# Designs tried in a protein design run: designed miniproteins, single chains, continued (2). Part 50

Each design is a single chain, and the fold is of that chain. pLDDT is the mean over its residues in the fold that is shown.

## One batch from the design tools (miniprotein)

Design m5718
Fold by ESMFold2-Fast:
Formats: structure tokens, C-alpha cells, sequence
Structure m5718 (fold): chain A 79 residues (1-79)
């Protein structure tokens, strides 16, 4: 069920953001937006998103995985 997949993705992103110290309200909005992008993407699009996130993580030079992932998601969502 796509709704169960969506909930799983949302909760996983939310946990990462909270562990990185993001406030709950901001973390929920970011997790929701990122989840909507992922669930509306096909496999090739998801692979491109993941590649971009990894690239941003490497550019940030952060040693903490949760902080690096959080900064990559925030940068990816910023247009």
C-alpha cells in the first residue's frame, strides 16, 4: 500500500531531522515535503535525488551523519 510506504518514508526522514536537532514543527514540514517528492518519483528519479543528496553531503564536509543528511535535504529543497 502506497500510504504505508509514504508513512514509513515520512517517519524515517522525521527521525533523522529530529536527531540532527531540528525543531519538531520544522522537521515535520521538511519531512512532509521530501516524502511527497519521493513518493511521486519513479525509480530513476529517486536515484537522481539520492545522488544529489550524497553530492550535497560531500560538499558540506560534515562528520555527523544526521546533520549531513539534514543539511543535504534542506539544500535540495531550497530553490
Amino acid sequence: DIEEVKESIYNSILEVLKKAGVKEEEAEEIAKKMTEIIVNSNLDEVQEIMAKLVDIMNEKGLTDYYKATTEAIKEYLKE
Scores: mean pLDDT 78

Design m5719
Fold by ESMFold2-Fast:
Structure m5719 (fold): chain A 88 residues (1-88)
Amino acid sequence: LAERLEALVAAARPAAEAAAALPPEEARREHARLLRDLYEETLRLLEDPEVQRELEAYLKEQGIDATVEEVKERLRELIARAEALEAA
């Protein structure tokens, strides 16, 4: 699971670096869009029962008391914040 999430972040990195080369206002808007897309992709990934089991196993191994539902709720909050930044 952690490797899958790290791969999603790594895949977004070239686009984030390209956005950083834009004028500051455009860079901020593109950064917000990239973050929203990343969170939405992560949330979609967690809709797969197999990925949910991988997350549950990972959380238990790490001694983290969070549930899959709590992780999804946090992602939805992050998506809403990113949408607000994109609209600004």
Scores: mean pLDDT 76

Design m5720
Fold by ESMFold2-Fast:
Order: C-alpha cells, then sequence, then structure tokens
Structure m5720 (fold): chain A 62 residues (1-62)
C-alpha cells in the first residue's frame, strides 16, 4: 500500500490502479485522496475538472 501522506504517492496510487486494471471506484478514491492532500499541502484544489482530466490522462496511459 502506498503512503497517502504524500500527494504524489496518492496520484501514483491512482495511476497504478488503472494500469493494474483496477475498478473505477478504487481509481476515484485514490484521486480524491490525492486532491485532499494537494489542497492541504499547497492550498490549491484540483477541483472536479482537474480530477477528471487526471483520470482521463491515466486511462489513456493504460
Amino acid sequence: MLDLSDPLEALIAADNAIKAGDTEENLKAAIEAANKHVKEATGLELGESGIESIKKSMKEAS
């Protein structure tokens, strides 16, 4: 399991979930966790649009 205390680790978890053929629920949960950590670390929110863009990009990578 990845350490979600780091926002980059949470994003990597989402990428790995897609590449492993994981479910959309697991992918969404990982992206939401990443968004939460990014907001806490930088004060910047990814927003729904940002999360959707990341999800699409990762699906294209797989």
Scores: mean pLDDT 61

Design m5721
Fold by ESMFold2-Fast:
Formats: sequence, structure tokens, C-alpha cells
Structure m5721 (fold): chain A 85 residues (1-85)
Amino acid sequence: MTPKERLRELIDDLRRVVDQVLPHASPEEQQVLQQVLALEQKRVDWALSDPTTTDEQVEGLRGMVLGTLLTVRTYYEQLTGKRLL
């Protein structure tokens, strides 16, 4: 898989995790989660559409999206008392 393909899969994973968390969050928290997802999606879309984007830049962005994914997963575990296995 290319770095750009891995980044695309990771943003899709973030979307799925956010969708799982939303029913357990307050309306205000839902708005924040949707804004965070939209911002990460916009960054990924820009990186994937720019032909000058390097593999190193893609890996850097992947690290940022992964950090967000782990934060949202931890938040879900705190809200529900359940681990995402």
C-alpha cells in the first residue's frame, strides 16, 4: 500500500470511530467531534489532491490523524466504560 492509501484508510477509520462515539456524546461534544473530523478530512483531502505532497509530509499528517484517532478512542472508553477491541 502507498503512504497516500494508508492515509485514506486512516481517515476512514477516524470517521467510523467518531460515528460510534457520537450517540454517547452530549450535543456540544457532538459538535466538537464533527468539527475535529471535518478539519482532519480537509487536511487529508488537500494533501491527497496536491501533486507536490511528499511521502514524508503524508507520513507526518498520518501521525497527526492517528493521534486524533487515539484521543477519540480514549474519550469513547471514558464515556462508555468499554474498550474498542
Scores: mean pLDDT 80

Design m5722
Fold by ESMFold2-Fast:
Structure m5722 (fold): chain A 71 residues (1-71)
Amino acid sequence: MTPGEEWKAEIEAAASDPAALDATAARIKADGERETTRGARREGVEDLAPQGQARVRGSVDKVRDDALAKQ
């Protein structure tokens, strides 16, 4: 994940356009899931990758929904 939570700022910046918000959230979610899987493999905890992916998905979806709700 990008340090400083820049991905949250990207989602919030896209909130003015629901289509852009959805596209940005989907991209960040996919990137986060890939990084989580790669990190888990590197650390030898590949069996925890699905849990990490679920957390990434939930976090991104929550920020996306919160940003959309504030429009």
Scores: mean pLDDT 73

Design m5723
Fold by ESMFold2-Fast:
Structure m5723 (fold): chain A 112 residues (1-112)
Amino acid sequence: MEEVRRHIEEALRHIEEAIEALKAGDAEKAIEHLEEALEHLRKAYELAEGDLKEAIEAVMLLVERAKDLAEQGRLEEAIELAEEAKRALELLLEGRPKEALELATKALKEAL
C-alpha cells in the first residue's frame, strides 16, 4: 500500500504542475506532466487490487483524455478534466476509492 500511495502522490504532483502549465498556455509542458502522471498511475495500477485498481484505471482514462484535449489546443477543457483527476487522486489518498471511481466516471461522461 505504501508503494501505491507514493505513486498516487507523485501523479497528483504532476497533475498539479500540468494544471499550472495549462493555465499559463504551455500545452507542451502540460502534456509532459500528464505523461509523467500516467507513468506513476500505471505503476500504482499494477500494484493495486479491487476497488482501488478500478478507481486508478478510471483516473488514468481521465488523464489520457485531458492530454488528448491539450494536444488539440482545447486547454480550458483539459484544465477541467485535470482538476477532476486531481480531486479523484485526493480521494484515493484519503482511502475513498469508490468515491474516486464515481467522480472520475462522471467526469468522463460529462466530457463526452
Scores: mean pLDDT 89

Design m5724
Fold by ESMFold2-Fast:
Structure m5724 (fold): chain A 90 residues (1-90)
Amino acid sequence: MERERRVEELLEEAERLIAGGRFEEALEKYREAVELAAEDPELLQRVIERLERLRRELERGYKESGELPELREFVEELRELIEEARERLA
C-alpha cells in the first residue's frame, strides 16, 4: 500500500536526520508520518511503538554521553507527538 510505504520512507528519513544531528527536521518527518498514518489505526499503532522505542533509546543514550540541549528538547517534543498520536488512536 502506498501510504504504508510513504510512512516507512518518512521514518527512515527521520532516522537518518537524527544520525546527522538534524533533530528539528527529523521531528517534522515524524509528524508527517503520524499525520499520514492517522487514517490507518494499525499503521498509526506501529508508528507510535517505533517512536516510543526511539524515545527510550535516546533518553538512555544522552544520560551516558552528556546532555545535549537540542537532543533533550527533541525528546520532549517526541514525547508530545507520541501523546498526540495516542489520542488519535483512541
Scores: mean pLDDT 80

Design m5725
Fold by ESMFold2-Fast:
Formats: structure tokens, sequence, C-alpha cells
Structure m5725 (fold): chain A 56 residues (1-56)
């Protein structure tokens, strides 16, 4: 479905952003945070869209 494709694309985007951020990390703590943030970006964005639609 289109929703599944969007979720997959957002997840891939989050993973790529995490890779970029990890490459810029100066400490192991920054690298760990970058990985966590990347994993969450796609899900948070999708939830935002669902919430907006539900209120409309």
Amino acid sequence: SEDERLRELLKEMGEKLAEWAVSRAKTPEQAAQARADGAQIGEDFYRGIESAIARS
C-alpha cells in the first residue's frame, strides 16, 4: 500500500541521516544518539501526518 511505501521510505531516510550524523560524531555518545534519532525520525513524521488527518 501507499502507506507502507511511505513508512519504508521514511525509515530509509532516517537510516541515511543517522549514517551521516555518525560520520560527523566526535564521541561514542554522539554516535549512539545519532543512531537512535535516525531510527525514530521516520516513525515520528508518520505519526504527525496521521494525527493531522485524524483532526481534519
Scores: mean pLDDT 74

Design m5726
Fold by ESMFold2-Fast:
Structure m5726 (fold): chain A 80 residues (1-80)
Amino acid sequence: TPSEEEIEQAKKALEKLKEALEKAENKEEKTTIKLEDGTVVTVNEDGTITVTGPDGRSVTLTKEQAKEAIELLEKELKEV
């Protein structure tokens, strides 16, 4: 079970991912969002979202995959 601190950080990450998805859907500009744990979320010109963890490992998500990931994380983190 994650600690309360990890849950809080994960909730912040979830909000940043939602922001990135909104920017990707609207394609208004390329943006980069940094989280306190060193995670970097980048909205690419093609509307994909790249998430780079603090260990430097990256995953690139389509808008659809990002939406699914957000929904799964919300379900796991807000199970009340």
Scores: mean pLDDT 71

Design m5727
Fold by ESMFold2-Fast:
Structure m5727 (fold): chain A 98 residues (1-98)
Amino acid sequence: SFKQTITSYTLSKDESKDEYVATSTFEATEPGTYLITSGVSTLFNRLVVLDPSGNIVLDVEFPADELTFEATEAGTYTLKVYSRYNLPLTVDLTIEKI
């Protein structure tokens, strides 16, 4: 399947940093261009994607509803979403190879 849906980011308060952040992972089965789609980007302060080696491959403040990044390798990628508002949110994101 070219499409992976990451369901239910629950943004919770990180009391050590006084911010709301959700961290999730997804499996890129092959290298290529991946599309991240969200209908609620206005609620995000920042979106970060880390490759399997921990390198930043996407880092966007005030992200749009559609973002692309290049996966140079297959493996487990880390996605971090930061809330613009100090509110617990449940967010669904779709990640799709295009």
Scores: mean pLDDT 71

Design m5728
Fold by ESMFold2-Fast:
Structure m5728 (fold): chain A 96 residues (1-96)
Amino acid sequence: SMTEEAKKKAEEALKEAEKRLKELQERYDFYSKNPKYKEAAEVLKKAAEEVKEAVETGRKNLEKGTLDDYKAAYSAAQLALAIAKSAESKAEELVK
């Protein structure tokens, strides 16, 4: 059904977003140890906070169990992934 497909899609996207959140947190920890990477660390810190909020919003929507809630959960996960990708690219540029 459309509802079951939407749920699976949202669950998979949220799982990927949670993985990317962990990667942002680990990269923040690494860069924060070197004063030369302070600006890159700050970008990653802000992104991790925003990704965490988006993931938490997505998980709350996933628990509600309607088709529209699953679509909202997927949208939240996609936002989280976009923030993570943007922050990774910006941090890499700053450490050149």
Scores: mean pLDDT 91

Design m5729
Fold by ESMFold2-Fast:
Structure m5729 (fold): chain A 68 residues (1-68)
Amino acid sequence: DEGRTLQRIVDEAVEEALKLAPTIGPEEAVKYARDLARQRALKAGLSQEDADIAANMAEREVKRRLEA
């Protein structure tokens, strides 16, 4: 299931970025989540377009959770 694989990758990237956010700051945490989600999606055999979707989803979710 491509949707489950994509969501799992996004969720894992978001969790890792949020753990680092207190150390690296919110802007770098967003970048970290994008890069991690994209790289893991490509490594999982997803298309470049799905990797970009994963990166965008991870960015949006990290920003949402860091918003006061």
Scores: mean pLDDT 85

Design m5730
Fold by ESMFold2-Fast:
Parts: structure tokens; sequence; C-alpha cells
Structure m5730 (fold): chain A 91 residues (1-91)
């Protein structure tokens, strides 16, 4: 679980750098929030709160992917991978 979340954060950070470089500041802001929620999940001792934070992070990562899918499919791919890892951490 923790390893999946940490790997997801790596992909989210990579996606953030790519979004910033591409000028997608709206997507970069979504990813900053996703990273914050994923980091809160790592710090949470409440199982339900941790799942809620992971679900929010996954939702934001997927929203970012949808927004860039047509213009930057490579960024969308990185964000979908992050979302999948976060979903696996919930299960």
Amino acid sequence: EEELIKKAIEFLRKGYELAEKAGHQDVAELLRKAIEFAEKALKSTDPQQRKDYLAEAASLAYEGAVRVADTHPEIAKVLREAAKLLEKAIE
C-alpha cells in the first residue's frame, strides 16, 4: 500500500513538471492538490480517511489526464498510471 502511494506520488510529480513546462497551469494546480491528498493519505492513521484522501488524489489525477489527453497524450498517460496506482492502494 505505502509503496503504491509513493510510486503514485512520483508519477504525479512527473506529471506536474510536464504540465508546468507545457503551460497547462490549470492541470498543474490539480496535480499539486493530488500530491497533497496522496501525502495526507501517507500520514493518516485512520483507514477511512486514508481511503478518502487516495480517492480524491486519483480523481484529480484522472481529471488532469482528461484535460490534456488531446493536446499532450504522453502527459495523460503518466497521470492515468498515477490514478491506477492510487486506486490499487485503496483496494
Scores: mean pLDDT 87

Design m5731
Fold by ESMFold2-Fast:
Structure m5731 (fold): chain A 71 residues (1-71)
Amino acid sequence: GFLEALKAIEEFMKKVGLGDEELKEKIKRLKEEIKKGSVSKEEMLDRINEIMAEVIDLLDEKGIYKEVAPG
């Protein structure tokens, strides 16, 4: 589910050494809102997509994404 996806993103960031505290805080807050049931399914998807876009951008800048992406 969405909560599992966010946990996977956090674990991935930790493993690859991405120390972006603002992004970590965004993930933490979204997880808390999901647990409370205070966000719609559409809002969850939108926020996860935004987080993923930021992760991909950081990984590409550091060259990490190019090494783990297929092709």
Scores: mean pLDDT 74

Design m5732
Fold by ESMFold2-Fast:
Formats: C-alpha cells, structure tokens, sequence
Structure m5732 (fold): chain A 80 residues (1-80)
C-alpha cells in the first residue's frame, strides 16, 4: 500500500519537525520505503510511504506525528 502524508508546521520549527517526521516514519513497523520533502515557504512537510498495512501504519504515523512540537495539522491518505 502507498500512503501520502502531509504535515502543516510552524515555519520556525520546520527543520526540527522534518527530522522528527523522518525518524517516526523510519521507526514505524510495516513501513518498507519512505520519501520525505519540505516546502519551507508554505510550512509543509510531505512524505510518500510504502507499507504492508495501510490502516494500521497510517493510524500509527498520524498519532506519532501529531505529538511532535510545531505540528499544526497532519493528514494521512491511502493512495494505493
């Protein structure tokens, strides 16, 4: 399965949130591949995640990223 992750962040915290999002994605069981990007002007971090279980992994990612200081909003969508 393929997940799209979009994180709205405080621009002042963008670098810190980017690093923590990447760490969360790398440590989440069932994640097989990740690609992470950021748009500093818009205060957004994006990721595409390959996973063995879209529902369980998606819930875990949303929960853990929502705990990061500087995160305003997180959206996880199943693409495939």
Amino acid sequence: ALLEVEVEVDPEKLEEVYEKVEEVLRQTPGVTKVEVGADKEKGKVFAIVSTTDAEAVGRKIEEEISKIEGVKKVKVRVLA
Scores: mean pLDDT 82

Design m5733
Fold by ESMFold2-Fast:
Structure m5733 (fold): chain A 92 residues (1-92)
Amino acid sequence: MLAEEAGKLAEGVARMLIDVELDLLVRQGVLDDAQVAEFRAIGEAEAKKAGERAKKKVEENPDMKSSELLRVVFGEAAEGFERARRAVEERL
């Protein structure tokens, strides 16, 4: 798998996790319209950073096994999600 593909996958997974959490918080009435916009902006930035981190790790380890590659992708996606969540909590 190419580093570029790993980066795109990590970004996509991070966005999916953030979108699911955002939808749940909106359905529960936890977020107002301004907070939704703020969370989307933070999530978008953190998802992009997750993709960049995953791409860099694969570029630095080109002999990485497929199982290790998937671990990097999901790990960086989860970190991006957690960073977005913490940033929102600090603003609420």
Scores: mean pLDDT 82

Design m5734
Fold by ESMFold2-Fast:
Structure m5734 (fold): chain A 82 residues (1-82)
Amino acid sequence: MVTKEESQAIIGEYAKELGYSSVEELVKAINAGDVEAAKDVGTKVRPKLGGEAPGVPPEVTAEVGKGVVQDAGFKTGVLGLK
């Protein structure tokens, strides 16, 4: 039960730790096929947003990472604005 603003703040903080200047750059990397960035968001950020436990397969964490970014109000390339 985390607000959109809280989600954006947490993702932004983690994006900085991964070397990105903002959440938008992290989203861009994920959309460019950076599976590691997506897995990191799913594993590290999702639990902080009140999500699932971190002990999940890498494939699932990549999907969860994309979902976390999208839930925070950032569009992914897969579902991009058309």
Scores: mean pLDDT 60

Design m5735
Fold by ESMFold2-Fast:
Structure m5735 (fold): chain A 74 residues (1-74)
Amino acid sequence: KTLDIYGIRLTGSDGKVQYLAVAVDASDKLGTDIVAYKTSSDPVITLDYAGKSLTVDLSGLEVNSVKKVGTLTV
């Protein structure tokens, strides 16, 4: 099964940066089925799903942006 991994960078009103890595089922025809996610203040996030892991670096993302950053096969 193939998961598309999306990175999200958010900045709060206090200037603190929050990063999110979200795993979405790439086989879904009608929308995003979020199967796993992880939040961190560190741009380097390791996402674990079904005994597999993927480390993504979100430091290159623009603030308040969402981008596909990887793919995980399980």
Scores: mean pLDDT 77

Design m5736
Fold by ESMFold2-Fast:
Structure m5736 (fold): chain A 67 residues (1-67)
Amino acid sequence: SEEKAKEILVELGEKVPELTKALFEAVEAGKEEEARAILRKAAEEAGIEISDEEIDTIIKILKKLFS
């Protein structure tokens, strides 16, 4: 859900701030595939299990934020 995706983004920002910053920069630059790769790495380093559906939802939220 979008609510769960937002909770994941908050946790990523707290646990892996540098990767979260890189994720936001990649989305703002329109580099969607790079953003997906960074998001997967950020979740792995934060110890968060993330599905492909949750990745899609997070990227969609960030694209709206930077539009």
Scores: mean pLDDT 85

Design m5737
Fold by ESMFold2-Fast:
Structure m5737 (fold): chain A 76 residues (1-76)
Amino acid sequence: MKAEELAKEAAEKMKSEEAAQAIRNAYGGVKLMAEKDLEKAKEKAEEMTKQLEEGFGKEVGELAREVAEAAIEEVA
């Protein structure tokens, strides 16, 4: 599955618009960074997934990590 499709599905599973937007932002930010610097993108993905887990809960953090990893793999 393409990272964009995975991000869309993850956002649709969110109960709040804030969590859905956070998933979309994580995908876009990590993808843009991965196109320029793959190592920094991996670091940003870890920071963003941890932040989302702390803010919205473990399930949202796990989905954000999956989306970020897929975006990095698609660019790599």
Scores: mean pLDDT 78

Design m5738
Fold by ESMFold2-Fast:
Structure m5738 (fold): chain A 87 residues (1-87)
Amino acid sequence: AVERALEAVDSIETPEEAKKAGEILEKRATKVGDSVAADAAKAAVRAAEKGDLERARRLLRAAVRTLGRTASPEDLEKLAEELEKAA
């Protein structure tokens, strides 16, 4: 669940991959009603668009950790699958 999603984020090597991950995370956070995770994911997309991969990764990890407290295990499983396909 959370660990698998974090592993997918940690595998991100490019700003393009980070942007895709941020968009996936924002969509999931919005669906589960987690505005804090959604805002972190949006910030990650903006950082990735500027080429700031280190900042994007930190924000993606923050979004995943926040979702780990608010999302169901099923939502976290689907999130991990979506993130793995984007990498």
Scores: mean pLDDT 84

Design m5739
Fold by ESMFold2-Fast:
Order: C-alpha cells, then structure tokens, then sequence
Structure m5739 (fold): chain A 63 residues (1-63)
C-alpha cells in the first residue's frame, strides 16, 4: 500500500540522514581536534538514531 511505502521511505530516510550525521561528526573531529569530545558524542547520538530507524524500518517491511 502507499501508506506502507510512505512509512518505509520515512524510516529509510531517517537512517540515511543519521549515517550522514555520523560521517559529518568524524570529519569535524579530523579537521578540529579540539572538538573531538563533542564530535564523539554527536557520532554516538547519530549511531543510536540510525539503529532505531533501521529497527522501525524492519518492523514495517516484516509486516
């Protein structure tokens, strides 16, 4: 159904955005060593959000 496709797209997009956030945090840490602690915390938040989004995506796809 279109509603199922919409929900799948939302969770897939959320996972992708979270993955991009993790990559961005790593890049910030590489270019700004003084920001490493903040970047590591941001990276952990992005990783957790990604895992939650992927779990919800699996729930939608598995019925």
Amino acid sequence: SSELERKAAVYYSAAGISEAGETAAELVAERNPEMRETAEKDKEISRRVKEEALEKLREVLEK
Scores: mean pLDDT 75

Design m5740
Fold by ESMFold2-Fast:
Structure m5740 (fold): chain A 85 residues (1-85)
Amino acid sequence: ATVTEIAAELVKLGVPEPLATKKARELTGEATADADLDVMALINNVGKENVVKIYQAAVDFGEKNADKVDPAALEQQKKNLEFAK
């Protein structure tokens, strides 16, 4: 799947743009996944509840579409989700 296709599916799962495109690029391995400081910055900007929802959507999509995502990127999204909780 393309970044554009993955971003569109993340938007349907409730991830707002431009974050949906950013997460799609991370899931495909085209961009580096978030570090702890990036997760903390996102929490400060949109709130913890919304950040958990964003990472949950990325993980849910990645697990359902494991053939379309980078496995290491999916594992990093799972770590970021647990850190955000």
Scores: mean pLDDT 81

Design m5741
Fold by ESMFold2-Fast:
Structure m5741 (fold): chain A 65 residues (1-65)
Amino acid sequence: DQAALEAAERKGQAAMDAVMKALKEVAPSLSREELTEYVNEAGQAGANSFEEILKAVKEKVEKEK
């Protein structure tokens, strides 16, 4: 059902907004574009929960500059 798929995407978008808000507090000097890129890389590495994405991005920001 396309409506069910769209509902799942909206839930994912809300989770992404929460992650971006948390990341902005952790790394306020990074642009939203850079934060989105790091989130994308974490997702490709298998992170698909809020905690996994936040942890992966935080570690990457500290490890890579």
Scores: mean pLDDT 70

Design m5742
Fold by ESMFold2-Fast:
Order: sequence, then structure tokens, then C-alpha cells
Structure m5742 (fold): chain A 115 residues (1-115)
Amino acid sequence: EEEKLEKAKELYKQGVKAYNEGDYEKAYELFKQAAELAPNSEVGVRSYAGASDVYADLGDDKKATEYLEKMGEAALLDPSPEREVHLAVISTSSKRQGRDGVSEVARRALDRLSE
């Protein structure tokens, strides 16, 4: 388990580097691999958010939204104490992309957890 998490962190860092270099195909593949290794971790959720950001930058609004919605649904069903962190990551990416509807769902979920 710990080995998978460390590898996911490395893949995420490589994905961020590829994204910053404009290599969107490589960035997407690295983010996908990181998310698949540790899907319920902070780095896994950040990696799904990174994949969504790649699609948004490529103008694939449908896929970008689908990734954020899928992560939001998974986070809402996750009973773990990491749920708030996952929802915050999704909300941040949603706002960055101008997808206010997904951001609003994540914000309301966080509000309920804090009450």
C-alpha cells in the first residue's frame, strides 16, 4: 500500500512537469497512472483533477466536467476522514475551469461535514 502511494506521488510530479511543458498526452497518461495506483488518496484525487485540467485546456469541456463529477460522486460516497480534502481539491479545479455547478456541489458537501 505505502509503495503504491509513493509511486503515485512520483507519477503525479512527473505529470505536473509534463503539463507545464505542454505535453498534454504525457501529462494525462501520468495523472491517470497515479490516480489508478491510489484512487482514494489525496494524490490520486489531485491526479484526476490534473487529468480534468488537461481536458479543459484542450477544449474538451465534456470530459473535463465528467472527470470532476465522477470524483465528486466518489468523494461524497467515501466515509473516510480524507473526504473534505478530496472535495476541496475538486472544488478548486472546478472553479479554475469555470464549472460553478460542480464547485457548488462540493462546497455544500463540505458545509454539511463541518456542521
Scores: mean pLDDT 70

Design m5743
Fold by ESMFold2-Fast:
Structure m5743 (fold): chain A 78 residues (1-78)
Amino acid sequence: SAEERARLLAQLSSPDPVTRAVAAAQLAAEGDERVLDFVDALRPDAAYIIPWLEEVARHSRSERGRRLAREAIERLRA
């Protein structure tokens, strides 16, 4: 839902790295390309976030979700 995605976008700015990691993974799983807009801000925590995105890339039922998770991982590693 729009409300759920707005909540996830706000959680990308959380002081808690677990909350940021889970929110990034859930946005990717939902197929929300705005997760890519936050990659630069998330890069310092890449080692923490990548495992959550790898779960989306392996297990998401959405081809778009899997593609976004892989793209986010690639950009976080750059």
Scores: mean pLDDT 83

Design m5744
Fold by ESMFold2-Fast:
Structure m5744 (fold): chain A 104 residues (1-104)
Amino acid sequence: EEHIETILEEIPTRLSDEEKKQIIEEAEKIKEKVKKNFEKLSLDEKVEALRTLIVATHLSLEDKEKAREFYETAKKLLESLPEDHPEKSDFEKALKILGKKLGI
């Protein structure tokens, strides 16, 4: 958990302001797509969406309402992944850290 927390804290410092803006804009589109077309998403699309939403949640932590919306969408995607998916454990750890930061 400490190692993953360090990675999450470093992500904002590695990204340009333009890259951060693009990630947030993409996360908003993904959030809407998940709400409208969840059942039509492939496993690969769910995994890509989940990665983007985790990063967007971290980037939006100062806006608690926005960060919580991204977090809830990411959690829904995580719950839809097969139990044997190789990245599921890492996503669970990242969301647990973000949930603590959001007071969940």
Scores: mean pLDDT 78

Design m5745
Fold by ESMFold2-Fast:
Structure m5745 (fold): chain A 58 residues (1-58)
Amino acid sequence: MTLKDVNGNLVEVDSEKEAAEKVILEIMKEIGNTNKNPSDEEVTEAFRKLALKVKEEE
């Protein structure tokens, strides 16, 4: 998972990844596509898609 630092740089953090995994699982469960043990790529991709949707929603 990639987060933005106070300096504005993107940084990946393991502890944040674990928290994000739970949130992503809840989102995916609502969509009807759930994975109890998502891979790092799955978590990152889901977050990117979510960010893109937020970007589209100006």
Scores: mean pLDDT 56

Design m5746
Fold by ESMFold2-Fast:
Structure m5746 (fold): chain A 78 residues (1-78)
Amino acid sequence: SELQERIKEVQKETEELYAKLSPESQEEFEKKVKKLEEERKPEMEAIRASGDEQALKELLLKMLEEIKKIAKELVEKE
């Protein structure tokens, strides 16, 4: 499962970026991630209800890439 391996890779990269953040930037990261999750929740629930496992994994990967981008931008801003 290439998609599952990519999900794990992005999660690891995001954790490494998060570990580089100051406590203040970690708080900002968590706030931005929560907002993203709230914005994407209706779409995720619709896909889960459809039973489309592939679409769910693709949306999860897309969200994880956006979360990684948030962490990277916060590291670069410091």
Scores: mean pLDDT 84

Design m5747
Fold by ESMFold2-Fast:
Structure m5747 (fold): chain A 69 residues (1-69)
Amino acid sequence: DKRKQLLQELTRLIEEANRKEIEKDYKSASELYRKSAELAEQLGWPLASELFRERSKQMEEKYRQQQEE
């Protein structure tokens, strides 16, 4: 079932993104949230996709702050 596979992949990506965020690896966290948004779109969940895109942008901002320090 393609939908079940996408759901399992989404769950895994979110767990990895959370770990990277805790580790302050904001570049990796941003990419993982972006991937989560893409999977949410494939699942037909535009609101969830938007939330993951917003989280990805927050991680990008934190990464930029680390580079400017």
Scores: mean pLDDT 85

Design m5748
Fold by ESMFold2-Fast:
Structure m5748 (fold): chain A 81 residues (1-81)
Amino acid sequence: SVEERLDRLGKEAEELIKKANQLSDPETREKVLELVDEARYLIARARAGLARGEMTPDEVQALLDEAEKLIREAKELIEKS
């Protein structure tokens, strides 16, 4: 469900922030935090749009798909560090 995706992505974003703060390389840390901040912005927009009835299910899913891509990129940067 959309609610399950919102909860999962929110938790993944919080975990990535904690992991980013443990990184020794400042440049990698900054890039991870930028990706996570953008993902969190999209998640917040999706949540607000869903709650207000201002977005269709397809529009909400599109925002969450983009957030998932950003979270995946952030995870890959951490794994390579």
Scores: mean pLDDT 87

Design m5749
Fold by ESMFold2-Fast:
Structure m5749 (fold): chain A 66 residues (1-66)
Amino acid sequence: MAEEVARAALKAAEEAGVPQDVIDESRKHLEAGDYARAALLATNGAMKLGDEAQQRVVDAMTEVVA
């Protein structure tokens, strides 16, 4: 579950246009099993792009837990 949530956040952030260096850093944490940090980096990257990008990431994570 935590892994699926982190993967959903990363995918949504990538689709929202979060910079590739932020995506790469988030992916490294995901591969290391640090799902909380991976999701946090993806969400923070989207938040810097704006409310719509942040909401897209939040919605993607929520769909995994629904």
Scores: mean pLDDT 82

Design m5750
Fold by ESMFold2-Fast:
Structure m5750 (fold): chain A 70 residues (1-70)
Amino acid sequence: MLSVDQTLELMRQVAEQMAQGGMSPEHVEQLMDSYTQDAVQKYRDAGRDDDADQLEKGGQELKKKFKQQL
């Protein structure tokens, strides 16, 4: 499994590529939310609650930054 930092960096790269490819800001936000929730659940299922909490927080911060750019 990827680290929290690696997961957040991957999410950022995917979001940037989707936006550059012409995906709407709303659709990118929805995609980021879905990805974050899936990854958080996987961390919690593995007993990595601290990592899950960090990923949830990091995902929300990435979404806020993305909304400010669009």
Scores: mean pLDDT 78

Design m5751
Fold by ESMFold2-Fast:
Structure m5751 (fold): chain A 93 residues (1-93)
Amino acid sequence: LSEEEKQELLKQAEEAIEQAREALKKGDYKKAAEYLKKAFEALSKLYPEMGGKESILASFEYLQKEKDKKVAKEAIERAIGSLEALLEYLKSL
C-alpha cells in the first residue's frame, strides 16, 4: 500500500471506531457493532497477512444480533479496545 492509501484507511478506521464509541454511549449496541465491522474492514486492508479475518467479521455480525444488552456492551467495549490498540500499532509503522 502507498502512504496515501495507508493514511486513508487509518482515517476510515479511526472515524468508525469513534462512531462505535458514540453509539455505545447511547446504548445502541447494534449500531456500535456495525461501526466496529467497518473499522475492522479498513484495518484488515492494512494488515493483509492477518489470519482469521472472516471469523472476526462474522463475530461482529453476530454481535449485531445479540439480545443480551450486558453481553453486547461488554463485547463491544473489548472490541473497541482491541481495534484501538491495532490502530495505534499500525499508525506507529
Scores: mean pLDDT 82

Design m5752
Fold by ESMFold2-Fast:
Structure m5752 (fold): chain A 107 residues (1-107)
Amino acid sequence: SEKAEEAGRLAERAARKGGAHGVRAAAEGARIGAKSAIEAGGIGGAAGGSSAAGATFSAMLAERSPELEEEAARGAGLSTEAAGHAGGEKGAEGALEGARRAEELAE
């Protein structure tokens, strides 16, 4: 889904823009995407939750190891895109909305 790919790109951009703050914003965006995936049901919800956890872990690594900020930002983008794909159309829409909010928070 193009929406899931776009969500991943926006989440990574938010993470890079805000440093550790941006990585936390991207993780929050992934959590919003996971919620939409859960509402879409079953397997999508589980995959979205896993992706949100990954994003959160990436944010924690950035806080503890600034040298890993680049890897954490990439991880946040990949987790957001994965959540979007896993949740189907609703997961992709939720991931995209979450990524937009992450950009707002990263400012």
Scores: mean pLDDT 67

